# Designed miniproteins, single chains, continued (5), part 60

Each design is a single chain, and the fold is of that chain. pLDDT is the mean over its residues in the fold that is shown.

## One batch from the design tools (miniprotein)

Design m18076
Fold by ESMFold2-Fast:
Structure m18076 (fold): chain A 116 residues (1-116)
Amino acid sequence: MKKRIEELTKKAEQGDKAAAQELIDLALELGKKSSEYLKQGDIKKANEYYNEAGDLLFSVADSLKAPKSIRNEVATTLTGARILAIGHILDGDLEGASESILEGVKKAAELVRSTL
């Protein structure tokens, strides 16, 4: 996957909106995997996939030359979702935690998509 992400990132930097959309869709799939691992109680794997989804969304935003305000909003959205998920985990609510991280990734993806 790393080589494909690098190829799509170069195309997105050249103005290929389809490549940017494919990268956003990949970030959403990573967010889904994070949510699925969190439902299973695998917090370590959930965190790894959540970080990968976030890193990919920031990479796409940079490739699209998104305004700093959009990049800041992506950061606050992903951080807020993580804090909410931690609260749910502490309450023993893995379903609520998984929903909060998935919603966070979806909201961040929509912010990046708005720059297309």
Scores: mean pLDDT 88

Design m18077
Fold by ESMFold2-Fast:
Order: sequence, then structure tokens, then C-alpha cells
Structure m18077 (fold): chain A 94 residues (1-94)
Amino acid sequence: SSQERQKKALEYIDKLYEELKEEFDELSQKLYEIGLENNSNTGKLTAILLNLYINKEFEKLKKFKRELAEILGIPEEKITDLVDPELEELLKKY
């Protein structure tokens, strides 16, 4: 159960990361490249959350957190616990 949930969560993160890459403006792409570890699971999660935040796509951000929380079987608030503490403070309201 937990292993299956983790696998589905990683697949969901990977899918959205690839989808968002194609839609990013030049500034968002540069922020991805400069600030984020893109090849780790935590890095990909941080990249998705930060990019949605910077682009003010707050409804997509809320949906992403909710769907990922459902897949993992954890509270939505725990999703932001998985990223850098400075980003957690910015993102926990969404």
C-alpha cells in the first residue's frame, strides 16, 4: 500500500514537472535552473510548487497539493513540509 502510493506520487510529480517545463516563461525557466535540484524527487516537488507560486497559478497550486496529498494518504498541509523551510513559509497558505 505505502510503496504503491509512493510510486504513484512520484509518477504524478514527474508528469506535472514535464508538463510545466513546456509552459514556463523565460524568467520561470531561469529560476528553475539557478535555484533548484531538478533530478531529485524533492527537487522536482520544490520546482513545481515554486514555479506555480511565482507564476501566481494559485488554483493549480492548491489542486496539485490536494491531489498529491490524496495519492500519499497524508494531510494537504504536510506537502509543504517536504520542501525547504523558507519556501514552506511562503507556500503553506495555498
Scores: mean pLDDT 67

Design m18078
Fold by ESMFold2-Fast:
Structure m18078 (fold): chain A 58 residues (1-58)
Amino acid sequence: LSPEEKEARKIVEEEILKHEPTEEGFAAALESALAKIPEHLHDFVKELFDTARAALLP
């Protein structure tokens, strides 16, 4: 991973940990993460959240 992707992943993990493992919590975490991460990494961020949702939500 590039340094930018590593920082984005760290922000995503922090946002997920700050919110409940629910659909509402993941939506809020995604919104917060996207606000903090450069737009060119937003597709990468969405993929990370999709992976986390598949693992943690039914």
Scores: mean pLDDT 78

Design m18079
Fold by ESMFold2-Fast:
Structure m18079 (fold): chain A 97 residues (1-97)
Amino acid sequence: SALQEAIDTLRRLAERLAVAERVTREDLQEALDAAGALAANVDSASEEELKEALEAAERLLEVLTAKLDKVEKEDVALAIAAILALIGLIIDLELKL
């Protein structure tokens, strides 16, 4: 499913960036694209899929926040803002289940 593909993309990106010496503009664009894809598909998610999506988004947020000192601050801040908005959306949907 598109939702599962988006979750898997966020997970792989978080794992890749956790061990990377730098975060590139292309990595940040991939984070924005993946967050957008997840947000577009999350409304139809099951309770289990929402939990999985939340865990993936929170992990990517942790990794991006740890890299704030090493990249163009503005681009990283935009990616972090997008992931935070996604986390808020997922939590709101979980509370309605």
Scores: mean pLDDT 78

Design m18080
Fold by ESMFold2-Fast:
Structure m18080 (fold): chain A 96 residues (1-96)
Amino acid sequence: MSEDLRLEIDLGVEMIRAAVVKNILRRALSKGDVELIEEAVKWGEEELKRMRDLIAEARSRPLSPELERTVAGAEQLMADLEKLIKEAKEFIESKK
């Protein structure tokens, strides 16, 4: 059964998407592009939801060492993205 491999692939894809959103958010923040920041925050929150659902699925069963490492990497990336989203929301609020 390739369920562990499927979860590793699915979570890996979402990690790539989250990294892209982080880069867009950082660039938008550096330019003060409020509209792009608001859109990128929305994308980031959607990615965090997908990653949380996949991690919950993975943790509902015994993990392979490979999947456990992937989950740990995903959790770190999620923490980084959550921090950046918070900073982005504070930046938007400061422009009102």
Scores: mean pLDDT 85

Design m18081
Fold by ESMFold2-Fast:
Formats: structure tokens, C-alpha cells, sequence
Structure m18081 (fold): chain A 60 residues (1-60)
């Protein structure tokens, strides 16, 4: 259904953003920036949680 496709697209968008945050976290670690890496890991967790929340809200 269209609603199902839209829900999946929104979820994928959050996952893409979380993946980008994880990539930046590992880049920061490679550069020796632990504090920056921790911030990006937290952002990835937040984005994954937002994606889960969105999925729950759209799941009717």
C-alpha cells in the first residue's frame, strides 16, 4: 500500500542518517577525537530511536 511504502521510505531515511552519523563517529575516532565520536554515536542512537518512534506512530 502507499501508506506502507511511505512508512518504509521514512524509516530508510532515518536509517541513512544514522548510518552517516556512525560513519562520522568512526572518522572522528580515527582522527583521535573521542568526544566528537561519542557525540556522533549518541546522534546515531537518537536517530534510530526517532525512526522506531515514527514506525510506531505510522503503524495503524
Amino acid sequence: SEKEQQRQQAMLQYLDQAGEALRKAYEALAAGNQEEADAYFQRADDLMDQGLQLSQQLSS
Scores: mean pLDDT 80

Design m18082
Fold by ESMFold2-Fast:
Structure m18082 (fold): chain A 100 residues (1-100)
Amino acid sequence: MEEEQKRLEEIDSRVFEAIENGDVEALKEALREHPNPVLQEIAENADSLEDAYRLAKEHIDKLVEEIKKNQLTEEQSIKFFEEGGPLAALAVLLEKRLKE
């Protein structure tokens, strides 16, 4: 648990730095090491910061649609909220960088 927490902090720092520097390769490497499967999928499919932002927004929209349809189990809802936090943070950081 302590090693996992330190690893997550290191990954988060690398994601932030990569976005600030506009380094797509560093961003993809950091996202690929993140335990969140959606962030890993973005790492595999993103070819640019704009592409990563688009993919993050598409995943957020899917989560919102599933929640609105009220077809999720309680376990699925908890999982989506846990996955949505890092995904929302990624989208906000990317939007800020791209629109500066």
Scores: mean pLDDT 76

Design m18083
Fold by ESMFold2-Fast:
Structure m18083 (fold): chain A 69 residues (1-69)
Amino acid sequence: SRQERLQQLLDEINRLLKEMGVTEPVKVEVTDDGRIEVQLPSFFKSDKGRDATLRLGELLHQITTLLRD
């Protein structure tokens, strides 16, 4: 299901972030009115976060695709 795939992608991203020493996970929130909000940790604004974004780009893209409906 979409929820199972989303959870798998979140688990993979958070696993990789933890291996990089990042304790703040990526959060995806679905509001009651159907709005989708992705909360990226402040880490992604750093130079190390830029490298992580490049490494995680495909996984982040897959999350965005799943959330687009």
Scores: mean pLDDT 67

Design m18084
Fold by ESMFold2-Fast:
Structure m18084 (fold): chain A 58 residues (1-58)
Amino acid sequence: APPEAVAAAEELIRKLVAEGLSPSEAGRRTVEYLKEKFGLSDEEAEDAATLAMIRVGL
């Protein structure tokens, strides 16, 4: 996944978890966000979201 997409995913996951979403729901919403904003495939978006979750300590 592009570094910019992973960075955006990290920020979004941190925000969503801080707002009270579960890690699973935050990950799901992040995948959809990455597909919409960066035009990533399902596989690329899920990879970026997974890397971001690891990097934020989830």
Scores: mean pLDDT 83

Design m18085
Fold by ESMFold2-Fast:
Structure m18085 (fold): chain A 78 residues (1-78)
Amino acid sequence: SPEEEVRALIERAKDLLRKMMAGEVSIEEGEKALDELEARYRALAADPRVSPQLKLEAGQEIGVLQIYLAVERMLQRK
């Protein structure tokens, strides 16, 4: 179901953040994975069968990844 797909997206986003923070995934690998997650999120956010609350939760997890990678990329340019 679309709701199960959003819950899976949330878990994938959380797993990616944990792996990046542990140094198991590079910034470049993380950016590529985020691009894929963002594309999936845009499709699911447009689905009226998904609750607004679940869309917000998924958007928050994507937002955390975006901020984390932006900060890490800025620090890498030092």
Scores: mean pLDDT 86

Design m18086
Fold by ESMFold2-Fast:
Structure m18086 (fold): chain A 98 residues (1-98)
Amino acid sequence: SLAAEIREALAANTEEELRARLEKLTKETERLLEEARKAGIPEEKLREAEEEARRIAEEVRELLREAGVPEEVAELVAEIVYRQTLGLRLKKLLAELK
């Protein structure tokens, strides 16, 4: 659930921990995007996955802002949510290839 993802991110007590998580997720999503392109997944489906992930990340940023979370932390959490959601969608697209 989105609430569980937010709770997990906020349990990271330092900006450094959030940045480390983001770096790992960045590498994984870049790998998955390359894998998806090599597997022949259409660019339209890749763009749709990115758009959906960004929409969810924006919703999380707004929720964190309303909760009084500092802007820098809210942005880091939103990027983590974006990359985690994108990664899950890319894995699903790869699994559905026949």
Scores: mean pLDDT 81

Design m18087
Fold by ESMFold2-Fast:
Structure m18087 (fold): chain A 103 residues (1-103)
Amino acid sequence: SLLEKRKKELKEELKKRYPDMPDKTIELGVETTLELSFGSLRVIAEELGVDEEELIRLFIEDPEAFRAMLIELARKKSVLESVPYEVAGVVLGDDELAAISNA
């Protein structure tokens, strides 16, 4: 598996960067980070309109393109999340104005 090969490469790189860090800590950190990242891949793929396998391929073959896609999604999500706050603010404002007017 290309993913298994990439996990091994990441573990070796981290062991070289942090020689004083226990191997178990590095291994758990890499596996947990990839599981958290890949646990959301279906949602990310659905929102970007791309295949989940294509995102995995980009992560392995072109990490910079994968990172660019994640940054683009993060920006898009931030914009979308501002809409619920704005809508909630309008609704709460109308209710507050009604409460003040009837007090």
Scores: mean pLDDT 55

Design m18088
Fold by ESMFold2-Fast:
Structure m18088 (fold): chain A 101 residues (1-101)
Amino acid sequence: MTDEERLRRLARNVAEQLREKYPELDPEIIDTLLDPNASVLEIVKALVAGLEQVLALHPDDEALKRSLLTVARSIVALTADNPEAKALAQETVDRIEAALA
């Protein structure tokens, strides 16, 4: 499985979890994560937006922040060949780490 295939699989898994647990989330995020025609950068933008919205809705949930950090780090690892997408994912890692400090 390629890193792009792994990223798209991660996006589908995240979309399913977000739909079940966070119905208040922007539905356009879910639509983008499930779009087979979305670019790697569009998928990463949607993943980042989803993580940021969940973080904003639950600012005091440290266990959730740690789970979001794990997802954000996975996005960084899966975007090694896409510098723009990797940079965006890294900014989200840095923000979540700051929120845990």
Scores: mean pLDDT 85

Design m18089
Fold by ESMFold2-Fast:
Structure m18089 (fold): chain A 115 residues (1-115)
Amino acid sequence: SEAERIEQEAIEAGKELIERMKKEGKEALPEEELVEKAREAGELAVRLAELKERLEAGDRSVLPEFREAALRYARLHAEVLYSLARSKDLEKARAAVEAFAKALGVPVAPEVVVE
C-alpha cells in the first residue's frame, strides 16, 4: 500500500532525527516548546487519520498532503519522544502528554491516588 510505504518512510525519518539529536547531545526542549510540539503532533495525528480514510476510499488526490503530514508528524513525534526520554522532569512530561491527548480528543483519565 502507498500509505504504508509513506508511513514507513516517515518512521525512518523520525528515527534518523532521534539518532542525530543523540549524536549532537541535544538537550530536552523547554516545557513551552515541548507542549506546543506535542499539541501540533496530536492535531497532525487527527489530520493523518482523516487523510488515510480518504486514501482508503480511493481518493488519491490527498496523497501529497498525506506524505507531507506524515513526515511532519514523524519529526514532531521524534522531537517530543527524545525530549521526554532526555528530561527527568515528570511534570513537564505530563504536560506534553496531556497536550497531545487533548489535541487527539482523547480524555485523560484522572489519576487514581492509591491511599
Scores: mean pLDDT 80

Design m18090
Fold by ESMFold2-Fast:
Structure m18090 (fold): chain A 91 residues (1-91)
Amino acid sequence: ELEERLKLLEERKKELLELADKLGEVGDKKLAEEAKKLIEEAYEKAKEYLEAEAAGDEKKAAEYREELEKLEEELKKVVDELIKAAGKSVA
């Protein structure tokens, strides 16, 4: 279960980084680089969360979950701005 979840997480990270690169080519490259940084930070935190959860370390899992939620909120904001910038370039 943990190994499979980590594998899926890594695949999603790769997909998101590729998407950010493509959106950066069409829209705002600076926003794309910012999104890529947040994706990498969120991936690392999600990995730490999954490992802590699998180990039964409820305290560490809760701490990593809180940090992950903050990173996800920041990433959502940057991704929204990046998508809008790319949309303006095409339309």
Scores: mean pLDDT 79

Design m18091
Fold by ESMFold2-Fast:
Structure m18091 (fold): chain A 86 residues (1-86)
Amino acid sequence: AMEKAEKEIEEKMKELEEKALELARRGADQGPETMEEGLKEFGELAKEIIEEAEKKSKELRDKAYQKAVRAYNLMLETYERLVAER
């Protein structure tokens, strides 16, 4: 059922956003090299979720992509803000 697939993808996207914030905080604490590693990990996870969503439908893929972009921007903004507080 598409409704079940949509909920599964939305849960994975929520986890991705939470992980993005964790990676941003870790990068701000440990330095730019850790942030670069976090960006790579985030990118791999985002691609996997988007590809999974695309196999279900274009609509789910578009939603996953939009949420991934928002999570990416939130991660960068959080990192920059935390670094600026130093």
Scores: mean pLDDT 83

Design m18092
Fold by ESMFold2-Fast:
Structure m18092 (fold): chain A 57 residues (1-57)
Amino acid sequence: LEEQLKKEEAKRRKTLNDEIFKLLDQMSDEERTRFLRYIAENFDYNSDLEKVLELLK
């Protein structure tokens, strides 16, 4: 049961990520920068945020 729930959760996360990336693809550079700053200011995801910022460089 737990293995099945983990697989379903992983599929949901993948679908959610795909939808998020689709939204980000529709955003302007200014909107993406604003979104990333909002995350940086309101959430503490230091290591993951640094990785994402490097990829956008």
Scores: mean pLDDT 68

Design m18093
Fold by ESMFold2-Fast:
Structure m18093 (fold): chain A 90 residues (1-90)
Amino acid sequence: RFEELVRLIVEADEAAKTDAAKAAEYLRRAAELVGPGEGEALRYLAELLLEQSAMDSAAAAKFAAENRARLQEAYAVLEPLFREVAEALE
């Protein structure tokens, strides 16, 4: 289970550079393997990534600014999980 979660998070990060839809799919799959709070945060990041990928850079920056408080809250919930994933890659 944890190994699959690590794989999905790593693949999401790699895919986010070239294919937002694929990255969002990996994040949604990872959300199914974690607790409700972490899962909701991962689904939110997937939705945010897809929406920003359809925008030009100026619109994406404005959208990120408007959602900054919720984005920071999502990252705060996910910080322990991302830490564990980073440690597992050692």
Scores: mean pLDDT 76

Design m18094
Fold by ESMFold2-Fast:
Structure m18094 (fold): chain A 83 residues (1-83)
Amino acid sequence: DEEKKLEEKRKALGREVADDLLRAMTELVIEELEKKGRPKEEIEEIRRLLDIWIHLPADSPERQAAGNKLGEVLSEYVIEQAR
């Protein structure tokens, strides 16, 4: 049961919930950008930023920079889709 395993993981690693949500949202944005024919390089950059955000330490300047850039890209996308 994947749901039970996910619940146990969330109880043990509650701090990971934000990362899981960010990953899910980023994957949805990537799928939509791919459907719209955005350049492969742009999509690869978004995936790279997400990878940095998830895998680097919280105090890393690279993680903070990647998070800021990822947030900018996601915000732009949400604003464009709301129109």
Scores: mean pLDDT 70

Design m18095
Fold by ESMFold2-Fast:
Structure m18095 (fold): chain A 80 residues (1-80)
Amino acid sequence: AVGAELSQAMKALRVARDTGLVSGEQAEVIQSLLEKAIEEYLRGDMEMARQYTSKAQAALMEELPANQREEFKAKIAQAE
């Protein structure tokens, strides 16, 4: 569950960065949160890993206009 959520969040950031939906500064903030999530996941702290993953997802969704959300979800589904 946490690993799948982390993988999806990493994919979402990549798609957002590639499509220009996040600024470079905001992308760095989200990347930092994902790196902390990965570190906690590797340490076995699943609760902290999930908290950092959730913060990264919230920060990413905050940058998305509501009218582009469905298109963004489709692009995430198409990304490897």
Scores: mean pLDDT 76

Design m18096
Fold by ESMFold2-Fast:
Structure m18096 (fold): chain A 72 residues (1-72)
Amino acid sequence: MAAREAFERGKAAAEEGKKEGEELYAKGDIAKGVGAKLRGIGDAVDAVLEAGREAGEEAREEALEGLKEAGA
């Protein structure tokens, strides 16, 4: 289930981005905090949607990680 695996990884990435965003917010880096949080969530959502649409063997682990690393 490639889409589910990608979803789990995307969920983890979104959680990490949220935590990093909150830390930056608290430290006064508001613009960076907002950017990091939104970027993490956006990347995770895009990766999950792309993997879901094309669901295949390559999408199982690399779809989310690859797109995230490429910054897509």
Scores: mean pLDDT 61

Design m18097
Fold by ESMFold2-Fast:
Structure m18097 (fold): chain A 59 residues (1-59)
Amino acid sequence: MEEAREAAERAAEVARENGSEGGAATILGQSIKAAEEYGNEVGVEGAERGLRAAEEGKL
């Protein structure tokens, strides 16, 4: 949980800096939900994909 949350918060910050407040909220919610349902590793992977999408301007 903690690792997934930290990764999600980092990805959300990048999304917010790119002007996507909705993208930031989605990354946080989906990554935490994935960590709770499928385990922390899955949540971290989701957050990392969100970070890459935010960096590439896809959010």
Scores: mean pLDDT 75

Design m18098
Fold by ESMFold2-Fast:
Structure m18098 (fold): chain A 89 residues (1-89)
Amino acid sequence: SSIQQKLKEWQKKNTKRLEEAEKQGLLAGVEVTHTMSADGKTASLSIKVTLKDGTVIEESKTFSGSKEGITAQAGEVAKKVVERALEAI
């Protein structure tokens, strides 16, 4: 449960960077999705960033393991791919 809270806190912190980028007119949109299979053994993360010039940057990653391991890895992967998307702005 704490891992999901830490991920939400991290996302909230990085949301301000995305808001500032939108206010500065540097991007048209950001879409972040992560899903977990019904058995909790497979997870997928997808990030799509659309820049003001219409350029689309899309990144997705799938990983598998134990439910606890997947949750921890999802947090790390989410951080890495969002940072990469922000770097592209």
Scores: mean pLDDT 63

Design m18099
Fold by ESMFold2-Fast:
Structure m18099 (fold): chain A 106 residues (1-106)
Amino acid sequence: SDLERVIAFIDKLNASEEVKEHLKEGFRAYFAGDLKTARDHFVKAGELAEKEGDYNTAAFAYGMALYMNYLGGGPKELGEEALRLMVKAYKGTATEEDVRRGRELV
């Protein structure tokens, strides 16, 4: 399933188990259609990853949180910033400034 593939991807991340737990719960909620619970878990994953200096994981997590807000009826700019952060995370190029901007928009 898509959820099983995402969980397998998360397990391969070089991140703490607490960050991985919040990312997994975020995706479980997302696939269940609970956008608010998904967003809250993605925000917690982002905060923990940012605290550890893992800007790529933090950018991915905040990007997913912004995407949840966009799907919940938020403005186009949230979807655009979500995509920008997720692309930077995928490329391994996310900076502290990227993470701060994403966090401020959540």
Scores: mean pLDDT 91

Design m18100
Fold by ESMFold2-Fast:
Structure m18100 (fold): chain A 71 residues (1-71)
Amino acid sequence: SEIAEAQRRVDEKLAEMRRLLAAGPEHQKEANRVAAEAGEDMDRLTALQEQAEKEIQELVDKINELLKKLS
């Protein structure tokens, strides 16, 4: 799923950031760039999760309205 792929990208970038930080201070600029990219991917993941929750709620609401009309 798109959410699972977004989560994997975040996890991979966080792991890369940790590797760069562990490698030494000369990698700090690269670590900061990867951290910024991870932040962008986290924002996208949050937006995808919020959209999925909204779509599920809309479907639940529609089903409930149909059930009330049939009762």
Scores: mean pLDDT 84

Design m18101
Fold by ESMFold2-Fast:
Structure m18101 (fold): chain A 88 residues (1-88)
Amino acid sequence: SGLEAGHAAGEAAGLAAVRAEGSGPTGGAAAAVSAIGSGLDAALQGGDREEVGRAAARGARRAASGSGGSEEGARAAEEGARRGAEEA
């Protein structure tokens, strides 16, 4: 379901951000929360899994960047969110 995809995207985004160089727990948590929120919003609007993944990825990247994380951390969060939604 789109809701499961949104939650999976959030978890994957947070883990990816924490594992990337220059991202700490705060950046990871911010990426996860933003990915879940953006993904769920897209799912509630009737978005398919790909649309949920894209929305979650944008949210994750924005939050990771805004938390003072590295560009690599933001990219990892974005890729993690997209992959998490696809695999849900």
Scores: mean pLDDT 74

Design m18102
Fold by ESMFold2-Fast:
Structure m18102 (fold): chain A 66 residues (1-66)
Amino acid sequence: SLERRRKFIQELLDRASTLEERAQILDALADTLSGGKDFDGKPMTEEQRKLAEELRREAQRLRRQL
């Protein structure tokens, strides 16, 4: 579910010690989703595309604070 994926992402972000590390995690996750498959190798849904866009925007926001 989208909620479960957001929780997983948040747990990864909570382990990052710097804004740059958080941005790198967000970009890596967005790239994985944007590869045309989700984490299970299935075709991307609209919800997963929106999540990938959200993750990229958040990564850019964090980098703007560096």
Scores: mean pLDDT 72

Design m18103
Fold by ESMFold2-Fast:
Parts: C-alpha cells; structure tokens; sequence
Structure m18103 (fold): chain A 74 residues (1-74)
C-alpha cells in the first residue's frame, strides 16, 4: 500500500499544473481563432452546437453571441 497522503499531494499538484497550462494556452489564442475552431468542430460533427455554446459560455463568454450567429448560418 502506498501512503495515501503522498499520492494525494502529488496528484493534486499535477492536476493544478495541467489546469494552469490549459488556462494559459487558451488565453493566448485570439477570440476569432477560438470561434473559428468551434465552428469547424461543429461542421465536422465532432462537437454538437449545444456543447460548443456551453464551452464558449464557460471559457469565452464574450464570444457566445458571435458563435451563435455563425452556428445559425450553418
């Protein structure tokens, strides 16, 4: 048995690092690029319009209106 306290600390640190890297990479992309990628993903059938709007609401609330307009045009 591995000590639960040691495993818990290491896993929490790793998860926090991954989250911080993801947040940084997402912030460095232009809003236009993000909207274009989401529209492409919906067009390819990889993501539903509902899920694309949910992601935009969580990470890019300012882009939700623009994304909706582009998805309606599809």
Amino acid sequence: MIDMEEVDEAMELMREAVRKIAERNTKDKSPEEVVERLVEAVREGRVTPENALRDAEEFYPEMVEELRERLEAL
Scores: mean pLDDT 66

Design m18104
Fold by ESMFold2-Fast:
Structure m18104 (fold): chain A 75 residues (1-75)
Amino acid sequence: SVEELLKKYNEADGRLFQLLVRGAPYEEVIAAAKEVIDLLKELIKAETDPNRIAMFQKELERVEKELKELEEKAK
């Protein structure tokens, strides 16, 4: 359900935030960011409210940009 996906997304997003705050290794942050991205894509697919879809799409673009920067730094 959308509610179950939203719960998983909030947990994954919170994990990513905590990893960033403590300066975790790039590999851990990249893995967490990929999980957030996958859950955002599932939420966009499952959601029917246009306003929520737009919010999730904006967040997806933000996390994808952050992931790209992290992957470039991890080389």
Scores: mean pLDDT 86

Design m18105
Fold by ESMFold2-Fast:
Structure m18105 (fold): chain A 61 residues (1-61)
Amino acid sequence: TPRQLEIRDAFVELSLELGRPPTVKQIAERLGVSPRTVRNHLSAMGVSSVAELPARFSPAV
């Protein structure tokens, strides 16, 4: 969905900017939404935390 794409894009952009995975709060601030909204969409994407987002690009560790 468009919101899930926004979350993935924000995760990638922030990961590059920070040199490490961002927090849910940082993604929420980038998108102008609440951390709860980000968590709800992560759950819809089948991930329990932001740290699992890279698995959407690769199933391997």
Scores: mean pLDDT 70

Design m18106
Fold by ESMFold2-Fast:
Parts: structure tokens; sequence; C-alpha cells
Structure m18106 (fold): chain A 71 residues (1-71)
């Protein structure tokens, strides 16, 4: 699984804000908001690794939990 590019991390952080959640909290509601993005085919949490798996087109990326701080 490829690490998520910074642009995808920013998209995840924006989806968390749209869900009305603080950026440091991962919730199923954030996953649903990510899945609503036109470029995203699927999104789910990997409970064993504590990461978010996001499928964009034909590739799956591993992203940090929803905070995705874009420093």
Amino acid sequence: VEPAPKELEDLIAEAAKKAGLPPFIMNDKVVEEIKKQPAVKDAKRDFKKGKLLVTVGDKTYAAPDASGVPS
C-alpha cells in the first residue's frame, strides 16, 4: 500500500471538518464524508494498523487517522 500524498491528506482533513468533527478525532462519519468525494472509490479504517485506507481510481493509499496535519 502506497503512502498517501499530501494532497490526499489535505482532502481527508477537509472531509473531517465537513463532518463537523475536530481534525484530531477519527470517526466513521469522517470515513463516510471521504467516500462522498468524487475521486474516492472507497475508504475504510484498518483497525490492525490504525490507518485509513483510501482507494482513488485504481490505487489504494494508506493515510494517517483523520487529522492529517499538513505541516
Scores: mean pLDDT 64

Design m18107
Fold by ESMFold2-Fast:
Structure m18107 (fold): chain A 55 residues (1-55)
Amino acid sequence: GMEEMEENARKAAEEVAKALGVDYEKALRGARKGVIDGNGDGSSAGAGAAREGGG
């Protein structure tokens, strides 16, 4: 749902910010726009956890 999209955007933004050394806020805005506009275009920006909260 939308909540997951926002969480994915956050994770992607954090990674992008670290990788590119840009501001987290800027990265977050870009990620959000990218997710909404492209809705997961496979940009490897969301290299999130494939197995998280499981164990």
Scores: mean pLDDT 66

Design m18108
Fold by ESMFold2-Fast:
Structure m18108 (fold): chain A 55 residues (1-55)
Amino acid sequence: EKEKLLEQEKKDLINYMKDPEKYKDTARVLDPVDGNWVLYSELPERMLNPDGTEE
């Protein structure tokens, strides 16, 4: 279910933020544009600016 996947993303993000070295290869997020799972350590540029900061 979509809701369960979003909850998992939130948990993975929290874990990654607490210890990025430990969780960087297991914490993944669904790319809403491509629908692919990507590692937090390998996020595409479009997902790195959630706060709206751009060049």
Scores: mean pLDDT 63

Design m18109
Fold by ESMFold2-Fast:
Structure m18109 (fold): chain A 68 residues (1-68)
Amino acid sequence: SAADEERILEIEREFLRFLAERAPQIPEDVLNELLTEASRRFKEANGDPEKLEEVFREIRERMEEAAA
């Protein structure tokens, strides 16, 4: 639906904004590992907004921990 498409776009925009802000503070090896996992899980979510939101939230939390 249009609402699901808009929610997916919002989730993606939030994640990209977070990534742009936090990526410089994350060790390159850890960042590459988390991005690889995120890419795999995004494909598995198959456009489901709820699954995508969970993936982005979990990856974001792990990135924040690595940036500390």
Scores: mean pLDDT 82

Design m18110
Fold by ESMFold2-Fast:
Structure m18110 (fold): chain A 66 residues (1-66)
Amino acid sequence: SAAQEAGERQLVRLYLEGRITPEQAAALGALLAQGADPATLRRAAVELGVSPEDAERIAAAVAAGM
């Protein structure tokens, strides 16, 4: 979906910028593949140790793709 593609693009960008770990990217990518909504992704990202700002960037990218 456009939402999943937008989320995946944001995860790749954050990973390449060194802002998230490979493990965080893999876990969030799996949630995106399952169709997780922006609120669920934001919460999961924070629980995985992603910064609140980067968690919001991921959630916003998915919301914009919806």
Scores: mean pLDDT 86

Design m18111
Fold by ESMFold2-Fast:
Structure m18111 (fold): chain A 66 residues (1-66)
Amino acid sequence: MKEEILEKVREKLEKDERFSPEQIKIALEAIEYALENNVPLKPVLLEKGLSEEQARRASRIVEEAI
């Protein structure tokens, strides 16, 4: 379920010091968009202004949450 995935991702992002609360919100919005539209996640994260390292970290967290 999308909500369970988003909650697991939020918990892991909140434990990662590389993400500010605002960046976590942006990442979660990008992840929800990518999951709803079945598009690759990394390009959406990068387009939203996250760094390559942040995009890679968030992508890995999503893979682990699914």
Scores: mean pLDDT 80

